# Designs tried in a protein design run: designed miniproteins, single chains, continued (5). Part 85

Each design is a single chain, and the fold is of that chain. pLDDT is the mean over its residues in the fold that is shown.

## One batch from the design tools (miniprotein)

Design m18952
Fold by ESMFold2-Fast:
Structure m18952 (fold): chain A 97 residues (1-97)
Amino acid sequence: SKKEKLLELFEEYVEKVLKVAEEMAKAGLISEETLERLKEEAEKLIEWAKENPEELEEWLKELVKMVEANKDHVPKSEYEAKLFEIHREFAKKVKEV
């Protein structure tokens, strides 16, 4: 169903964002404590999404809007560039569902 596809895409998106955060931690740009907090927040966000599929759909519509509004933003770092690429790819996939 559409709701199942959106949840799957959201879980993949969260995993990709966390991988960038892990690389940032390895590079010393964020602390291990910050990374641990981000992982905990991500798990809680995924649990929320599973329990609230209609609210997830609304949240994703707003995320897509925000990504489109920032399409001309110039990344300030390699990691910000990777995050924007992940956001743009995710927004495109969400729009196709």
Scores: mean pLDDT 85

Design m18953
Fold by ESMFold2-Fast:
Structure m18953 (fold): chain A 65 residues (1-65)
Amino acid sequence: SAAAEAAERAARAATGLEARVVSATPTSGGYLGLMELADGTMLLVEADEAGRVLGAAPLPDAPAG
């Protein structure tokens, strides 16, 4: 989808790493994407309905269980 492609491009632009979409959830104002970077870092990306990135933040590591 356009949102997934925009999220992947934004993650690469922000980190310089290969990124893949783990999940993308529609919101009232666009999309919230969860990305996995090549180093295993998880990145939360917020985008509007046109696929424009509004913000990105790394998620804290969840303990393996």
Scores: mean pLDDT 69

Design m18954
Fold by ESMFold2-Fast:
Parts: structure tokens; sequence; C-alpha cells
Structure m18954 (fold): chain A 74 residues (1-74)
């Protein structure tokens, strides 16, 4: 359980970094989605999304749902 929480915190930090690095760039939503999917894979956490395009659709439809992203940790 504590190891899972530490991985969720690391995932949240990587998600924040993906937004910081890519906001305002061309195709930023796709770049953020790809970076987040890579973070899920690298951390060994099961992604709730099957593809980058599915995550982009969630990013576009999402007014900050904290249940979807552990990045609401602040």
Amino acid sequence: MKEELEREIELALRMMQAYVDNLGKENWRLKVAEAILKAYEELGIESPFASAEEMVAHIEAMPRDPSLFPASLL
C-alpha cells in the first residue's frame, strides 16, 4: 500500500511535468498524453487508457476530475 502511494505520487509529478513541458506547444494534448502513457509504463502502473488518442479525448473532455488523475494530490 505505501509503495503504491509512492508510485502514485511519482506518476502525479510526471503528469505535472508533462503539462509544464508541453503546454502551449503544437499538438500539446497528444504530447502530454504520450508522456503520461510512458510514465504509466515506466512505473509499472496499469493505465486507465488504451491509447494516446483515448487519453487526449479525456484531456479535452475533462474539467479537472480529481478521480481520474492522481495529480490532484497538491
Scores: mean pLDDT 69

Design m18955
Fold by ESMFold2-Fast:
Structure m18955 (fold): chain A 90 residues (1-90)
Amino acid sequence: SEELYEEIRRLAKEVSEATGADGLAESVEGLLEKVKNKEDLETVIKAIDYGIPVLQKLKDSVTDPELQKKLDELIEKLEELKEEIREILK
């Protein structure tokens, strides 16, 4: 849904700005564009599967509880996006 895409984009930007992970927001925007266009959907799932462990490790390395919460929310929303893509591929 458009709301899910907006939430993911916002969370990725906030996490990127707080952690200095400057490529995160850009990478997420690229994935969302592919989902909207129904392009490379299996590659998007693979990218999310690769990215979630990286975000989990990042969460373990940060001490700010608010940032940890945003990382948890981003991971949750990316899992939701992955399930939306799986429904499209059925």
Scores: mean pLDDT 84

Design m18956
Fold by ESMFold2-Fast:
Structure m18956 (fold): chain A 101 residues (1-101)
Amino acid sequence: GDVEKLKELLKKVEETDDPEELIKLLKEAKEIVKKSTDPEALEIALEIVEKAIEKHPNNLELLKEALELLKEILKVAKDKDLISKAIALILRVIGLILEAE
């Protein structure tokens, strides 16, 4: 299911430091999230964002792709805690983009 696919992507995010591969993994997570209503899948997608931006906090393309994933999470999230965490991450990513530009 979507949870298992996102867990595999999270593992790949943890195993790579290549920003181009991380961008690809963020895009793959976004496509899964667009089709998922599972709260567990959304929590894993948030962790994917957190780990990717921690590895490359100054890579503008990666940060912009992280925002796209967070936007899709917000469109489908119904849980207050998930929404709150996604908003906090959006603000953090915006701050990183402003510092990187």
Scores: mean pLDDT 88

Design m18957
Fold by ESMFold2-Fast:
Structure m18957 (fold): chain A 67 residues (1-67)
Amino acid sequence: MKLVVGTGGTGAAAGAGSGARGAAEANLDSKIVELTRDRAVVEAGTEEGAEMVARATEASGGKAEIL
């Protein structure tokens, strides 16, 4: 299990949401645990899912950290 923490305002929320949808479409486990205007936390069952969420968050102008 990996946690992906996105910060950077609305860009982080949008990116985390997009990444979670992409992970679901790829049959990778992902779950949004926390979503606020400035922060999103996504739980990923795989490293591949975590990377997908992180990349989507960065592409939306946010910052991502995998824990």
Scores: mean pLDDT 71

Design m18958
Fold by ESMFold2-Fast:
Formats: structure tokens, sequence, C-alpha cells
Structure m18958 (fold): chain A 79 residues (1-79)
């Protein structure tokens, strides 16, 4: 659950799945223009990313994050 993901982030034990869930919530908040919610989930996603120890996983998700940010920006500009 979302609450479990947040708890794991606070404990320094976030998994890939927890990071992906928080990243999805961050994107949803950006898409609906809820900047307060976006700031919270963006912070939590960053903390989850820092909990990961696999450099290859970090590299893959840096690329995915950049792609998602670009897509969200383009959606905003088309509205």
Amino acid sequence: SLEEAIRKVREGKATKEDYELLLKKWQEALDKGDFNEALIYGYLARQAYENLTDPEFKKQYDEELAKRRKKAEEIRKSL
C-alpha cells in the first residue's frame, strides 16, 4: 500500500516497487496540478531512490524519471 511504501522510505528500506508507486503518485499529482501533493510525493520518491543500492537500477530510473517529467510538461502545455 501507499502507507507501507512511505513507512519503508522512512526506515531506509524502500524497494523498487515502493519507488515506482511513489513516482506514479508524483506524476498523477503533477498531471492534476496539485503542487502540494506533487512536492510531497516527489520528495518521498527521491528518498526511496536514495535507499536503493543498485547503481544500474538507479541509472535506469534516472532515465525513466527524466522521460516522465518531459511527458508531464508537454501534457500541461497542450492544455
Scores: mean pLDDT 75

Design m18959
Fold by ESMFold2-Fast:
Structure m18959 (fold): chain A 98 residues (1-98)
Amino acid sequence: EKEKLIEELEKQLEELEELLEKLKEEGAPKELIEAVEIVIEGVKKAIEALKKGEPIEKAKEIVLEAIAEGAVVTGVLTPAQVEAGRERYAAHLEKAKK
């Protein structure tokens, strides 16, 4: 499972880097460029965590946090909505540790 997830994330990273290059060439809004850069860094961190032996859940958390941060930068989500999402996910993980 980890190997398949790493391969999928590496493919997504390549697609995101191509998208970033295209957005810069087209003169896209700075907020959109910044959001894509945030997601790229999140995916890179998730791949590194998986390669270091971190659990799949940790890698998914890293990617979701990067997507949420990008959504805030573009105005799609508020910081309060991101915090509420984090609290719900943390509660779910605590319940799973039983």
Scores: mean pLDDT 75

Design m18960
Fold by ESMFold2-Fast:
Structure m18960 (fold): chain A 100 residues (1-100)
Amino acid sequence: SLEAKLAEMEEQVRELLEEAKKLGDSGTVKLAQRLLDLLSKVKTVTDETKRQQGLALLEEAIEHLKRAIEAHKKGDITAEVGHRLAVIGHFLDLERLLKE
């Protein structure tokens, strides 16, 4: 169910948040916290098409956040910054979707 998928995503983001905290990556911590806020807002969307669009954007943002943490662990600063910028791009798309 969509509700189950959103719950799984919330758990994934919480795990990534804790991992970023342990690494001392304050930039990624802030992104994970914002992603949790946006995820909670998507849960309140009643329009089916908007919920599906929000779900897809959340999946993409979570994947980029995960890759940013992996890049941080490897010391790949270029990849880390690139993936964090991708997460920010998805935040802008989600905020636009939720405002409509």
Scores: mean pLDDT 87

Design m18961
Fold by ESMFold2-Fast:
Structure m18961 (fold): chain A 85 residues (1-85)
Amino acid sequence: MSPLEQVMELFAKALDYLLSARDYLGKGENELAKLYADKALETLDRLRELLERHRDQIPPSDYETTLELLEQMEKEVEELLKKIS
């Protein structure tokens, strides 16, 4: 599996966790919402590490776009976690 494919897979996984966290928060299931939000952050941390390690193997435009989307998703997870507290 190429580095870019690994990045895309982790991004999809993080998005799935974020969507699950939002769904549980909407249902008042705060403990499950926090669990999935934490999983999303852990996945985004791995994604950022992978992206930085393989920066030379990723086209610059794809790197920049992926980084922007990653940073946006990190902010969305942080805002969701603030609502759970």
Scores: mean pLDDT 84

Design m18962
Fold by ESMFold2-Fast:
Structure m18962 (fold): chain A 71 residues (1-71)
Amino acid sequence: PTEEQIEDDILAALALILVSNIKLAIEHGTVDKEEAERMLKRARELASKIKNPKDRQLVEDAIKEVEEKLK
């Protein structure tokens, strides 16, 4: 793989870890809705930088699932 592909894979992995941590924080009640929404906005900004469309979609889908929990 190229260095660019490795960097993209790492970005996707970090974004997924962030979304998973946000989900756990919401489930544990350690963050309020406003803080969770702020963190999810940051996760969407990271997702927008992912070049691989399949990995970007996985991150976007994960964000959507967490947003549904905040309704």
Scores: mean pLDDT 83

Design m18963
Fold by ESMFold2-Fast:
Structure m18963 (fold): chain A 78 residues (1-78)
Amino acid sequence: MSAEELLQRLLQSLQQASDYAEQGDFEGALRHAQEAIQYAQGLRDNPDASPEQKELADRVIQSAQDAIEQSKKLIELQ
């Protein structure tokens, strides 16, 4: 998968995670946030990725991990 394809998939997965969280579906949000991390890790490790894309991937990984931890806590309380 190209760096551009990874970036597109990453942004799509983040949007889906946001949409599911907005609907109160924290299990769905968790799943899509995990997908976003996988695409971000792929982008970070891609030799064709620009330094800016790699930095964006690092920021997304941190943000998505935080969201995953929060979603897990909310699921455990249900």
Scores: mean pLDDT 81

Design m18964
Fold by ESMFold2-Fast:
Structure m18964 (fold): chain A 80 residues (1-80)
Amino acid sequence: VKLKVITEDGREVEVEISDSDSAEAVARKVAEALGLSPELAEEIAKRVKGMDLPNALAAAVFAAREIERLTGRRVLVSKV
């Protein structure tokens, strides 16, 4: 599955998510696509792990919410 990630500064990045990816892996991919530090990406992945999310899209959306919460930056995620 491909996801489109849009930042408040207008950057669009495509992230390729597999059904085999854990919620943690999805969160890390989204954080890395947005250029976040490895340390912050790990914190986001850890928080998303606790959420017991039903699918990769839900994991990506919650990762975006955590990125917004931790950084103050707006992030939108949609399916491509």
Scores: mean pLDDT 75

Design m18965
Fold by ESMFold2-Fast:
Structure m18965 (fold): chain A 89 residues (1-89)
Amino acid sequence: SEAELDALLAGVKQGDEQALDDLLNVLMQLTNQLVSQGKTQIAVKLGMRTMSEVVEIQLQLAKGDEAGYQAAVDRLGDIVKEMLSALKS
């Protein structure tokens, strides 16, 4: 649900590692649903962008760059919105 995704994103912004794992599991399910709808190109593109932002989140955590971390989480939030929009079309 959108409320669940918003709550998970808020947890990730607070540095909750469990919230990140839970969010990624939900996004994987949504990506699989896009593939099942024949939207394979969109699913691949959004999946690759998700993986890139996960890598950035880990890099920014290792650096202690709080601004970089928040920026990566915000971009992950944009991917969530695009994925939900694609599922409704």
Scores: mean pLDDT 86

Design m18966
Fold by ESMFold2-Fast:
Parts: sequence; C-alpha cells; structure tokens
Structure m18966 (fold): chain A 106 residues (1-106)
Amino acid sequence: HMDERIDRMEELALSLVEDPETKAEIRKLFDELREAMKAGDQDKANELYRKLLAKTLEAAGPEKFREAVYRQTREDALAAGLSPEQADDLARRTAEHEVKIAEEAL
C-alpha cells in the first residue's frame, strides 16, 4: 500500500536526522508529497521525492543513508516473504539506486 510506503520512508528519513529544523523541513516535504499523490500530480510527487532523498542524504551523509535504505528494504522484503538471498539483492540494488537519485538531486 502506497501510504505505508510513504510512512516507512518518513520513518527512515527522520531516523537519520538529528537537527530539529531539518526534521521539520522533512515532515513538511512528506506532507506536500502526500498531497501531490492524492491530487494525482505525478510530476510534483517525483520532484518532492527527489528533494526528500537529497535532503536526507545531505543530513546523514551517503554511507549512513545507503545503510539505512539497505536495512529497511531488506527488513520489508523478508517480512513480505522473500528469501534472504532475494531480500539482500533487492536491498542492495534499491540502496544504490536511491543514493544515485539523491546525489543527482543535490
């Protein structure tokens, strides 16, 4: 479900950020992302998603960001019934992809 995915992304982003101002900015961007998705504005949703990834990467650094995406994706994949090998492969590919998107959006 899309709402659960957005909530999981917000949890991940907020877990990587210590500064209260940056946390507030991230929460605002997630609220805007939810509104864009409800409106069916795919272009705006994609723009906000890239901004969120870039903001999280900037706050956490690439190593912590990559590790967090890997761990969450692997956990979610295992919970969905994928094998450990399938979960590891998916998590690694997802983490590499998300880091590249975030770096391109900086």
Scores: mean pLDDT 85

Design m18967
Fold by ESMFold2-Fast:
Structure m18967 (fold): chain A 89 residues (1-89)
Amino acid sequence: GAREAAEAALKGGLAAVKSAKNTRQATLGTAGALLGIGALFGVEKGIESDRTAAESALGGGEAAYDGAQSDEAKKAAEEGIRAGRAGIA
């Protein structure tokens, strides 16, 4: 669901920040984490629809994947992307 997608995007973003070797990679991981936490907040407060939150989580997972430098960080970001796509369907 949208909550699981948001949590996965947040975890992927944080993992991408941890794996970062330069400012661009850290910025992408941070963007992923912020999109994930924003989606989670929106769902929990009833501000966002499940679809909108899943779309934000998908974008967060994609940003995290682009910034990810370790296999662990890439897997975490891929989980965010997968969960986000499932939430949109």
Scores: mean pLDDT 81

Design m18968
Fold by ESMFold2-Fast:
Structure m18968 (fold): chain A 82 residues (1-82)
Amino acid sequence: LSPEQEKEADLALVQIALSVANIMKEKVPLESLSPEELEKEIADLDKYAALARKVGTPEAKELAAQFDKFRAELLEVLKKKE
């Protein structure tokens, strides 16, 4: 793929991942997740935030900010489960 095609694919993947994360946040009680599940979800959010930052457009930066907010919420739930 060309660099432009890779950026388009990364942006599409990031948009899909954020939609899935938002559905999960609304539908699944975060307190019901195990510490291992929370750590895995945090790692996935970090992965997609990094892809968004790699794309680097203003739209992608806004998506990265939304992943960062959800990550912070998951981290607070994880701290309570220690």
Scores: mean pLDDT 81

Design m18969
Fold by ESMFold2-Fast:
Parts: C-alpha cells; structure tokens; sequence
Structure m18969 (fold): chain A 61 residues (1-61)
C-alpha cells in the first residue's frame, strides 16, 4: 500500500489532472474488495485512454 501511495504522489506531479484522477479512481477500485471486475476494467480503460492521449501530445511537441 505504501508503494501505491508513493505512485499516486508521483503521478499527481507528473501528469495532467485528468490523467491523475483516472489513475486515482482505478487504484481506489483495485483496493476496494466490493468493486466489481467490470468497474475495475472500465476505470483502467478510462485511465489508459487518457494516458495515451497525453503521450501522443508529448510526441507532437
């Protein structure tokens, strides 16, 4: 859990707020035993899509 907390702190400073929020929501679902597999997959896909858009923007610049 401490490694996850450090990863969240790093992500918060290194990526756009939207990407960070998507990552944070995905991590919350991973740590929530009541969350469904479908909810986790949806959150991961949202994070992955926003992360990929950010990566594409970095390549253009």
Amino acid sequence: SEKIKKALERAKSLVPEEVYKAFEEYVKLLLDPSASEEEKEKAFNEFAELSEKYNQELKKK
Scores: mean pLDDT 76

Design m18970
Fold by ESMFold2-Fast:
Structure m18970 (fold): chain A 62 residues (1-62)
Amino acid sequence: SITQTVKIGKTTVTLVVTEDSYEITVTGELAPEDKEIFEKYLEYAKLYGERKMEELRKKALG
């Protein structure tokens, strides 16, 4: 499994990836000035999570 935690201002984003799934958890308050960075990170995190989940699944099936 892979776990990545990033802080964007007061907002904490945690990405957990396994061979079966990926999960993005968002906690804390999102300030208006952080919205653009937050949205860009979420887009990245979703793509990264899906890619890594498939990669781990492919290796686990060996």
Scores: mean pLDDT 82

Design m18971
Fold by ESMFold2-Fast:
Structure m18971 (fold): chain A 86 residues (1-86)
Amino acid sequence: MKNAEKLPEYIEKSKKYIDKLPEETKVINQAILDVYEGKDVDEVARKAAEEISKILNVDPEKVYEILKSMLEAVRKVKEAYEKLKQ
């Protein structure tokens, strides 16, 4: 696999496997897809963090911070691709 430029293709392939993944991984992958499709990063990160925190019995605020950082990176990659196609 070569670089972040193929992230959209990777995300599309991941959609086929989402329903077969462990519950916590399914939540993370769905959050990435939601942000890539243009949903609000903060809202998606909070919802995913709450679901994962219940599954893993951890602090939702800590999970939220990690997920928000990851999802913001996904959004920036998408915005960079859109800018390069202009």
Scores: mean pLDDT 74

Design m18972
Fold by ESMFold2-Fast:
Structure m18972 (fold): chain A 82 residues (1-82)
Amino acid sequence: DELEEEKKKLKEMVKAGKITEEDRKRFEKVAREGLEKLKELPPEDRLKLLKELLEVAKIIGADPELLEEIEKEIKRVEEELK
């Protein structure tokens, strides 16, 4: 799984101190743009991708505000599925 391999590489980069503040800010911008695009997907696919996005955001140490936005969106989608 390419996504699992990328997450492993990302965890190693974080441990090695190779992720900068600028790298985190770039990720945060791309992640927020991605959240808008995900709204067009079916709820089940959207939920899966949101959970993956949250895991990556936690690994990189993204802004707590972004983590909260992703968690709120996950909750909304879970409510749509029930």
Scores: mean pLDDT 79

Design m18973
Fold by ESMFold2-Fast:
Structure m18973 (fold): chain A 61 residues (1-61)
Amino acid sequence: SEEEKVRRVIEEADRLLEQGASYDEVVEAIKRRAAELGLSEAAVRRVFAHVSERLMERARA
């Protein structure tokens, strides 16, 4: 399902952020993985919304 694919991309993005990857590296990885899995534009926006929230949480800490 698309929801399962979105979850997998989010998990990969979270792993990269935990490993200290830059924002640009995370964005590139999301775009690449989304293309491989055939995610819709709406699904890609959901992934970026999640990553944005995670980055804002880090900025508040």
Scores: mean pLDDT 79

Design m18974
Fold by ESMFold2-Fast:
Structure m18974 (fold): chain A 96 residues (1-96)
Amino acid sequence: LVQQAQQYYQLGQQYRQQGDYQSAGGYYLRSGQHYRQAGQYDQAIDYYQRSIDLFRQAGLYRGQGLSLLQLSDVYRQMGDFDRSQYYRDQALRLFR
């Protein structure tokens, strides 16, 4: 899972360099998902936040919302229900 997370991050970096922020954000999100599946929640949070920041900077609110939902899921898996709800609520506001 960590190897696939690293591969998706590298793909995301390539698309970012090409100006394809939608694809780049999607690959950062997938990288975070693979870290989460590996139980590496701190790294999953880092890559989900990078995905959120990239989509936000690019004005891609749908992608930002999806990344926030994944961040919410990580906090729920960690037992942090308050932060999980906080990020879920942020995501739902973006799905106008």
Scores: mean pLDDT 83

Design m18975
Fold by ESMFold2-Fast:
Structure m18975 (fold): chain A 67 residues (1-67)
Amino acid sequence: DELLRQLRSPDEAVREAAARRIDAELTPELVAQLLAELPPVGAAELRRAIADGRPVGTVALFYLSRQ
C-alpha cells in the first residue's frame, strides 16, 4: 500500500527506494497487492521473476511508475 504509493511518486529517488524496499520486505501479501495493481503483462513478468528468484521491485517500478 505505502510502497505502491511510493512507486508512483514523481520523485525518482523515492521510486527507486520503494523498489529496493519491495525486494527487502517481500511477503505473500505484498506479492498479492502488486499483482492486483499491475497490468496483465506486468503481473506475468512479476510471476516469472518470483519463479526465477530474480528481483521483483524493478518489475513493479517499471509498470507502476509509467501509469
Scores: mean pLDDT 79

Design m18976
Fold by ESMFold2-Fast:
Structure m18976 (fold): chain A 80 residues (1-80)
Amino acid sequence: ELMFWDPSDPVHQKITELIKEFTKAAEAGKIEEAKKLAKEIAKLMLEAGVPKEQVKEIISRVTYLNDLPDIEKEILEEIE
């Protein structure tokens, strides 16, 4: 959960939608699609002003819960 999460914010709503799509892609075994969605989620969280360390924590949690730890490192390395 993001420290400054606001579900009424359009950017936060889009992030929530992308997390849902990421979960669907992961469940379907679409690893490349899931990786692309996770990168987009991280980028939007940074754009919304979420601290970089918290973005890394959320991405790590989401990849772990969806049994995709192998892509976590690559996604975290893409975060500026």
Scores: mean pLDDT 71

Design m18977
Fold by ESMFold2-Fast:
Structure m18977 (fold): chain A 92 residues (1-92)
Amino acid sequence: SEELFEKIKEVLDETFARVAPTLSPEEQAQLRAFVGEILELARKYAEGEISLEEYLKRLSELVQRAEAFSPRVGRVVEEMVARVMSTIEEEK
């Protein structure tokens, strides 16, 4: 669903805008890369290219990678994933 993808994008954009001023330029660049990956996977899920189970698995792997880079970025990515999951449940 294009509508689901747009809602996920909005949630991620809002979270990024709120937290970006609290992050270093390097952490902002890392977070932007993770946001891009979440959105690419969200588009594939919304278009029916991957299952919900596969999407959630890939999101879990992203949280682990983000924590390995920076605990601050990891916490933000974890919040973003939780908001994405909530958005998907609201669209059911």
Scores: mean pLDDT 85

Design m18978
Fold by ESMFold2-Fast:
Structure m18978 (fold): chain A 108 residues (1-108)
Amino acid sequence: KREELLKKGREILKEAKKALEAGLPRLAAMGIFELGLILKELGRNDEAYRFLYLAKKHFEKLEDEYHAKLAEEKIKELKDVTEEEPEFVSLEEALEEAEEILEELEEE
């Protein structure tokens, strides 16, 4: 299960990067959302909160109210996370952070 989640995360990251390069920020934001869900499943709740929050903010900027609401609902499911509002970063920066986290998790 863990190895399958990490593999899925890498494929999502790859597709999200391609989407961003192709000028499809909504698909890149969806990738960030899905990576947040994978981090949640892996028990990385603070990082899951960060990526779900970033996905929500980017969906709001894209006027995608439906996916922004989904991200908010997934954030509410998280427990034992920081009350501090995550720093807002670009989709490109968020994808770079996700890549680093996935690499660290593969080495554990």
Scores: mean pLDDT 84

Design m18979
Fold by ESMFold2-Fast:
Structure m18979 (fold): chain A 84 residues (1-84)
Amino acid sequence: MSRSYTWVRRSNDYVRDRDSDRSVVWMSRDTSYVRSVTDPDVDTPSRTRNWSVSVSDTSVDNGMSDTHRWSNVNYVVTRRVMDS
């Protein structure tokens, strides 16, 4: 499915600069409020200035951080982009 899913935490909802994205990974464990929504267009996690991504502890690509990173760069993302 190709649509933009807002990641959890809504309070600090980062909005990406893209309109075409998909990829949502829903993982529930203790909190169950984390969701993985990444933009497959981003080859770099900070490529898009502002994007929302939520990552779970076990529903994320192995090899990357199982967390949502947000910095002053106005982006929160665990590098999980598939540049097919």
Scores: mean pLDDT 34

Design m18980
Fold by ESMFold2-Fast:
Structure m18980 (fold): chain A 78 residues (1-78)
Amino acid sequence: MVLEASRVLPASDLEGIRAAVREMLRAMGASEEQIEEGVERALRQARKLRDQGVERVVVSVVADPAKGRFEVGVAPAA
């Protein structure tokens, strides 16, 4: 089963982005190691977008917990 969740946040709110990714991954059954990796990835993407002048980002998690797959993305919000 594929699970999906997303949240819109300011690109400058790195602590909010960290908390959102952590909460979404934990809710989907990710391990603490997978949560830490997802958070690091999301923060790197958010910093890059912020440096490009993006004001708001959509943070998304797509998971297939049965296969141990967790994908985290950060993209500009429209």
Scores: mean pLDDT 83

Design m18981
Fold by ESMFold2-Fast:
Structure m18981 (fold): chain A 86 residues (1-86)
Amino acid sequence: MKEVVDKVIEESLKLVKEKAEEVLKAAKEDKEKAKEKLEELEELVEKIKETFEWLKEKAPEFREKLDKAEEELEKILEETKKKVEE
């Protein structure tokens, strides 16, 4: 289970960071395109949070680790939103 949880967290953070980078690139070229990609990022984060909640129920011993990962995901999303809104 630990290897599965670690891998899910690793891949989730990677996907969110990559999508956030796409949003920031779009923001420099086209604000409307940036909004579309930001919506994709928000949907991705929501799906990942649902997966983390499921993992917390199945493996409560990893709750703290998953909560910390969720905080990192939310931070990336909020920082990306702030830069797009500027």
Scores: mean pLDDT 83

Design m18982
Fold by ESMFold2-Fast:
Structure m18982 (fold): chain A 94 residues (1-94)
Amino acid sequence: SEAAREARIAEANARGRELGAALRPPLEAALAAGREEEARRLAVEALRAYIALAEEVEADEEEIARAREQLALLEAAPTLEEAEERLRALEARR
């Protein structure tokens, strides 16, 4: 049902906004304070939560694939700085 899908999307958008409000301030604070490993952990947590929500609402496969690729790069990089460089390079290809 289209109405059921629209309701699920509206609920997902509300949960996405709530998740962003919860995770953004600690991440920004960690980055501002130079706490790189804490910022990396928070970014991984945010990205995993985003992927889970996107899968639940059957978001575009390309968006989910991109988020998973970003997560893999962030986890594999030896430092947050290198992770940011790799993510920027990935975004530049899109």
Scores: mean pLDDT 74

Design m18983
Fold by ESMFold2-Fast:
Order: sequence, then structure tokens, then C-alpha cells
Structure m18983 (fold): chain A 68 residues (1-68)
Amino acid sequence: SMAELREMARAAAIALALREARARGWTVRDIAVEEVDGTRLRVTVTTADGELVREYDIDALVALARAA
């Protein structure tokens, strides 16, 4: 279903953003995910060292999640 695909996309977006923040050596304090116009997800990772904002296409995230 579309809801399951969106949950899959959300999980993939969170995983990608967390991987980048951790690769930078940042300690994650908070994470927020927002849909942008229904086609993209914006992930905001808040850390003591700064804020990381990333946007990903839902279709690309679903493809990535299914390949993993």
C-alpha cells in the first residue's frame, strides 16, 4: 500500500541522515521528518555540534529500502 511505502521511505531517510551525522562524529539529540509536497521527505537532525538538513525523493528512498 502507499502507506507502507511511505513508512519504508521514512525509515530509509532517517537511516541515511543518521549515518551522515554519525560519520561526522556528531551526537544526535533529536530527529524530525516532514513530507515536502508529497514527493520528498525533509529530515532534520539536531546535534550539540550543529543541525543537518537533508531532502530525499520518496521514490528513490523506496527503491533503496527494497534493494537493502
Scores: mean pLDDT 83

Design m18984
Fold by ESMFold2-Fast:
Structure m18984 (fold): chain A 75 residues (1-75)
Amino acid sequence: DLELGRELAARLAPVAAAAEERLAAGADPLAVEAEVGRAWLAALEALARERPLSERQRQLAARLREHLAALEAQL
């Protein structure tokens, strides 16, 4: 769990930095949130193909999928 958390943080640090820059430039916060969420889900699913996910990680993936569906319905 901790190792996956560190790996996800490392992979997503540039995504978070780019999101902050886009928000500072006046981008739509909802669109940026959807982009970041998709990056999170893609990274988590890629890691899941290499190793089994914990229950917490499966719950995170499920919540991300639900959140993204709700965001995309608003875009």
Scores: mean pLDDT 75

Design m18985
Fold by ESMFold2-Fast:
Structure m18985 (fold): chain A 57 residues (1-57)
Amino acid sequence: MIENPEQEEIDHLLGLYVVKEKIGEEKLYPPLVEDAEEGKELHEKEGIELKPVDVLE
């Protein structure tokens, strides 16, 4: 159970909003490497920041 409602709301907005765009614009997300180990490293640094993490703010 999350104690911070603000953090929970942001997480929900990101999931709902991001999914909404992905339904129509799946190309908005970066196509990084396929290697789980290597891809995860890039995804953590570049992938997360490259994508729209600020939804409806």
Scores: mean pLDDT 45

Design m18986
Fold by ESMFold2-Fast:
Structure m18986 (fold): chain A 55 residues (1-55)
Amino acid sequence: STNKERAQKIGDSARDNSQTDAGASEERAQQTGENAEKLTLENLEKDSNESLPLP
């Protein structure tokens, strides 16, 4: 699986949780999901690059 796929799942989950639990509108839930996806993708990409430390 790709980092993008994992980030997208986290974004989708955040969006769904915002709509279901917080009662947020679809527009706000979408923003929450997109922000979560972007931040997660950036973190996963940074982690992937740093996962091979040189001795």
Scores: mean pLDDT 69

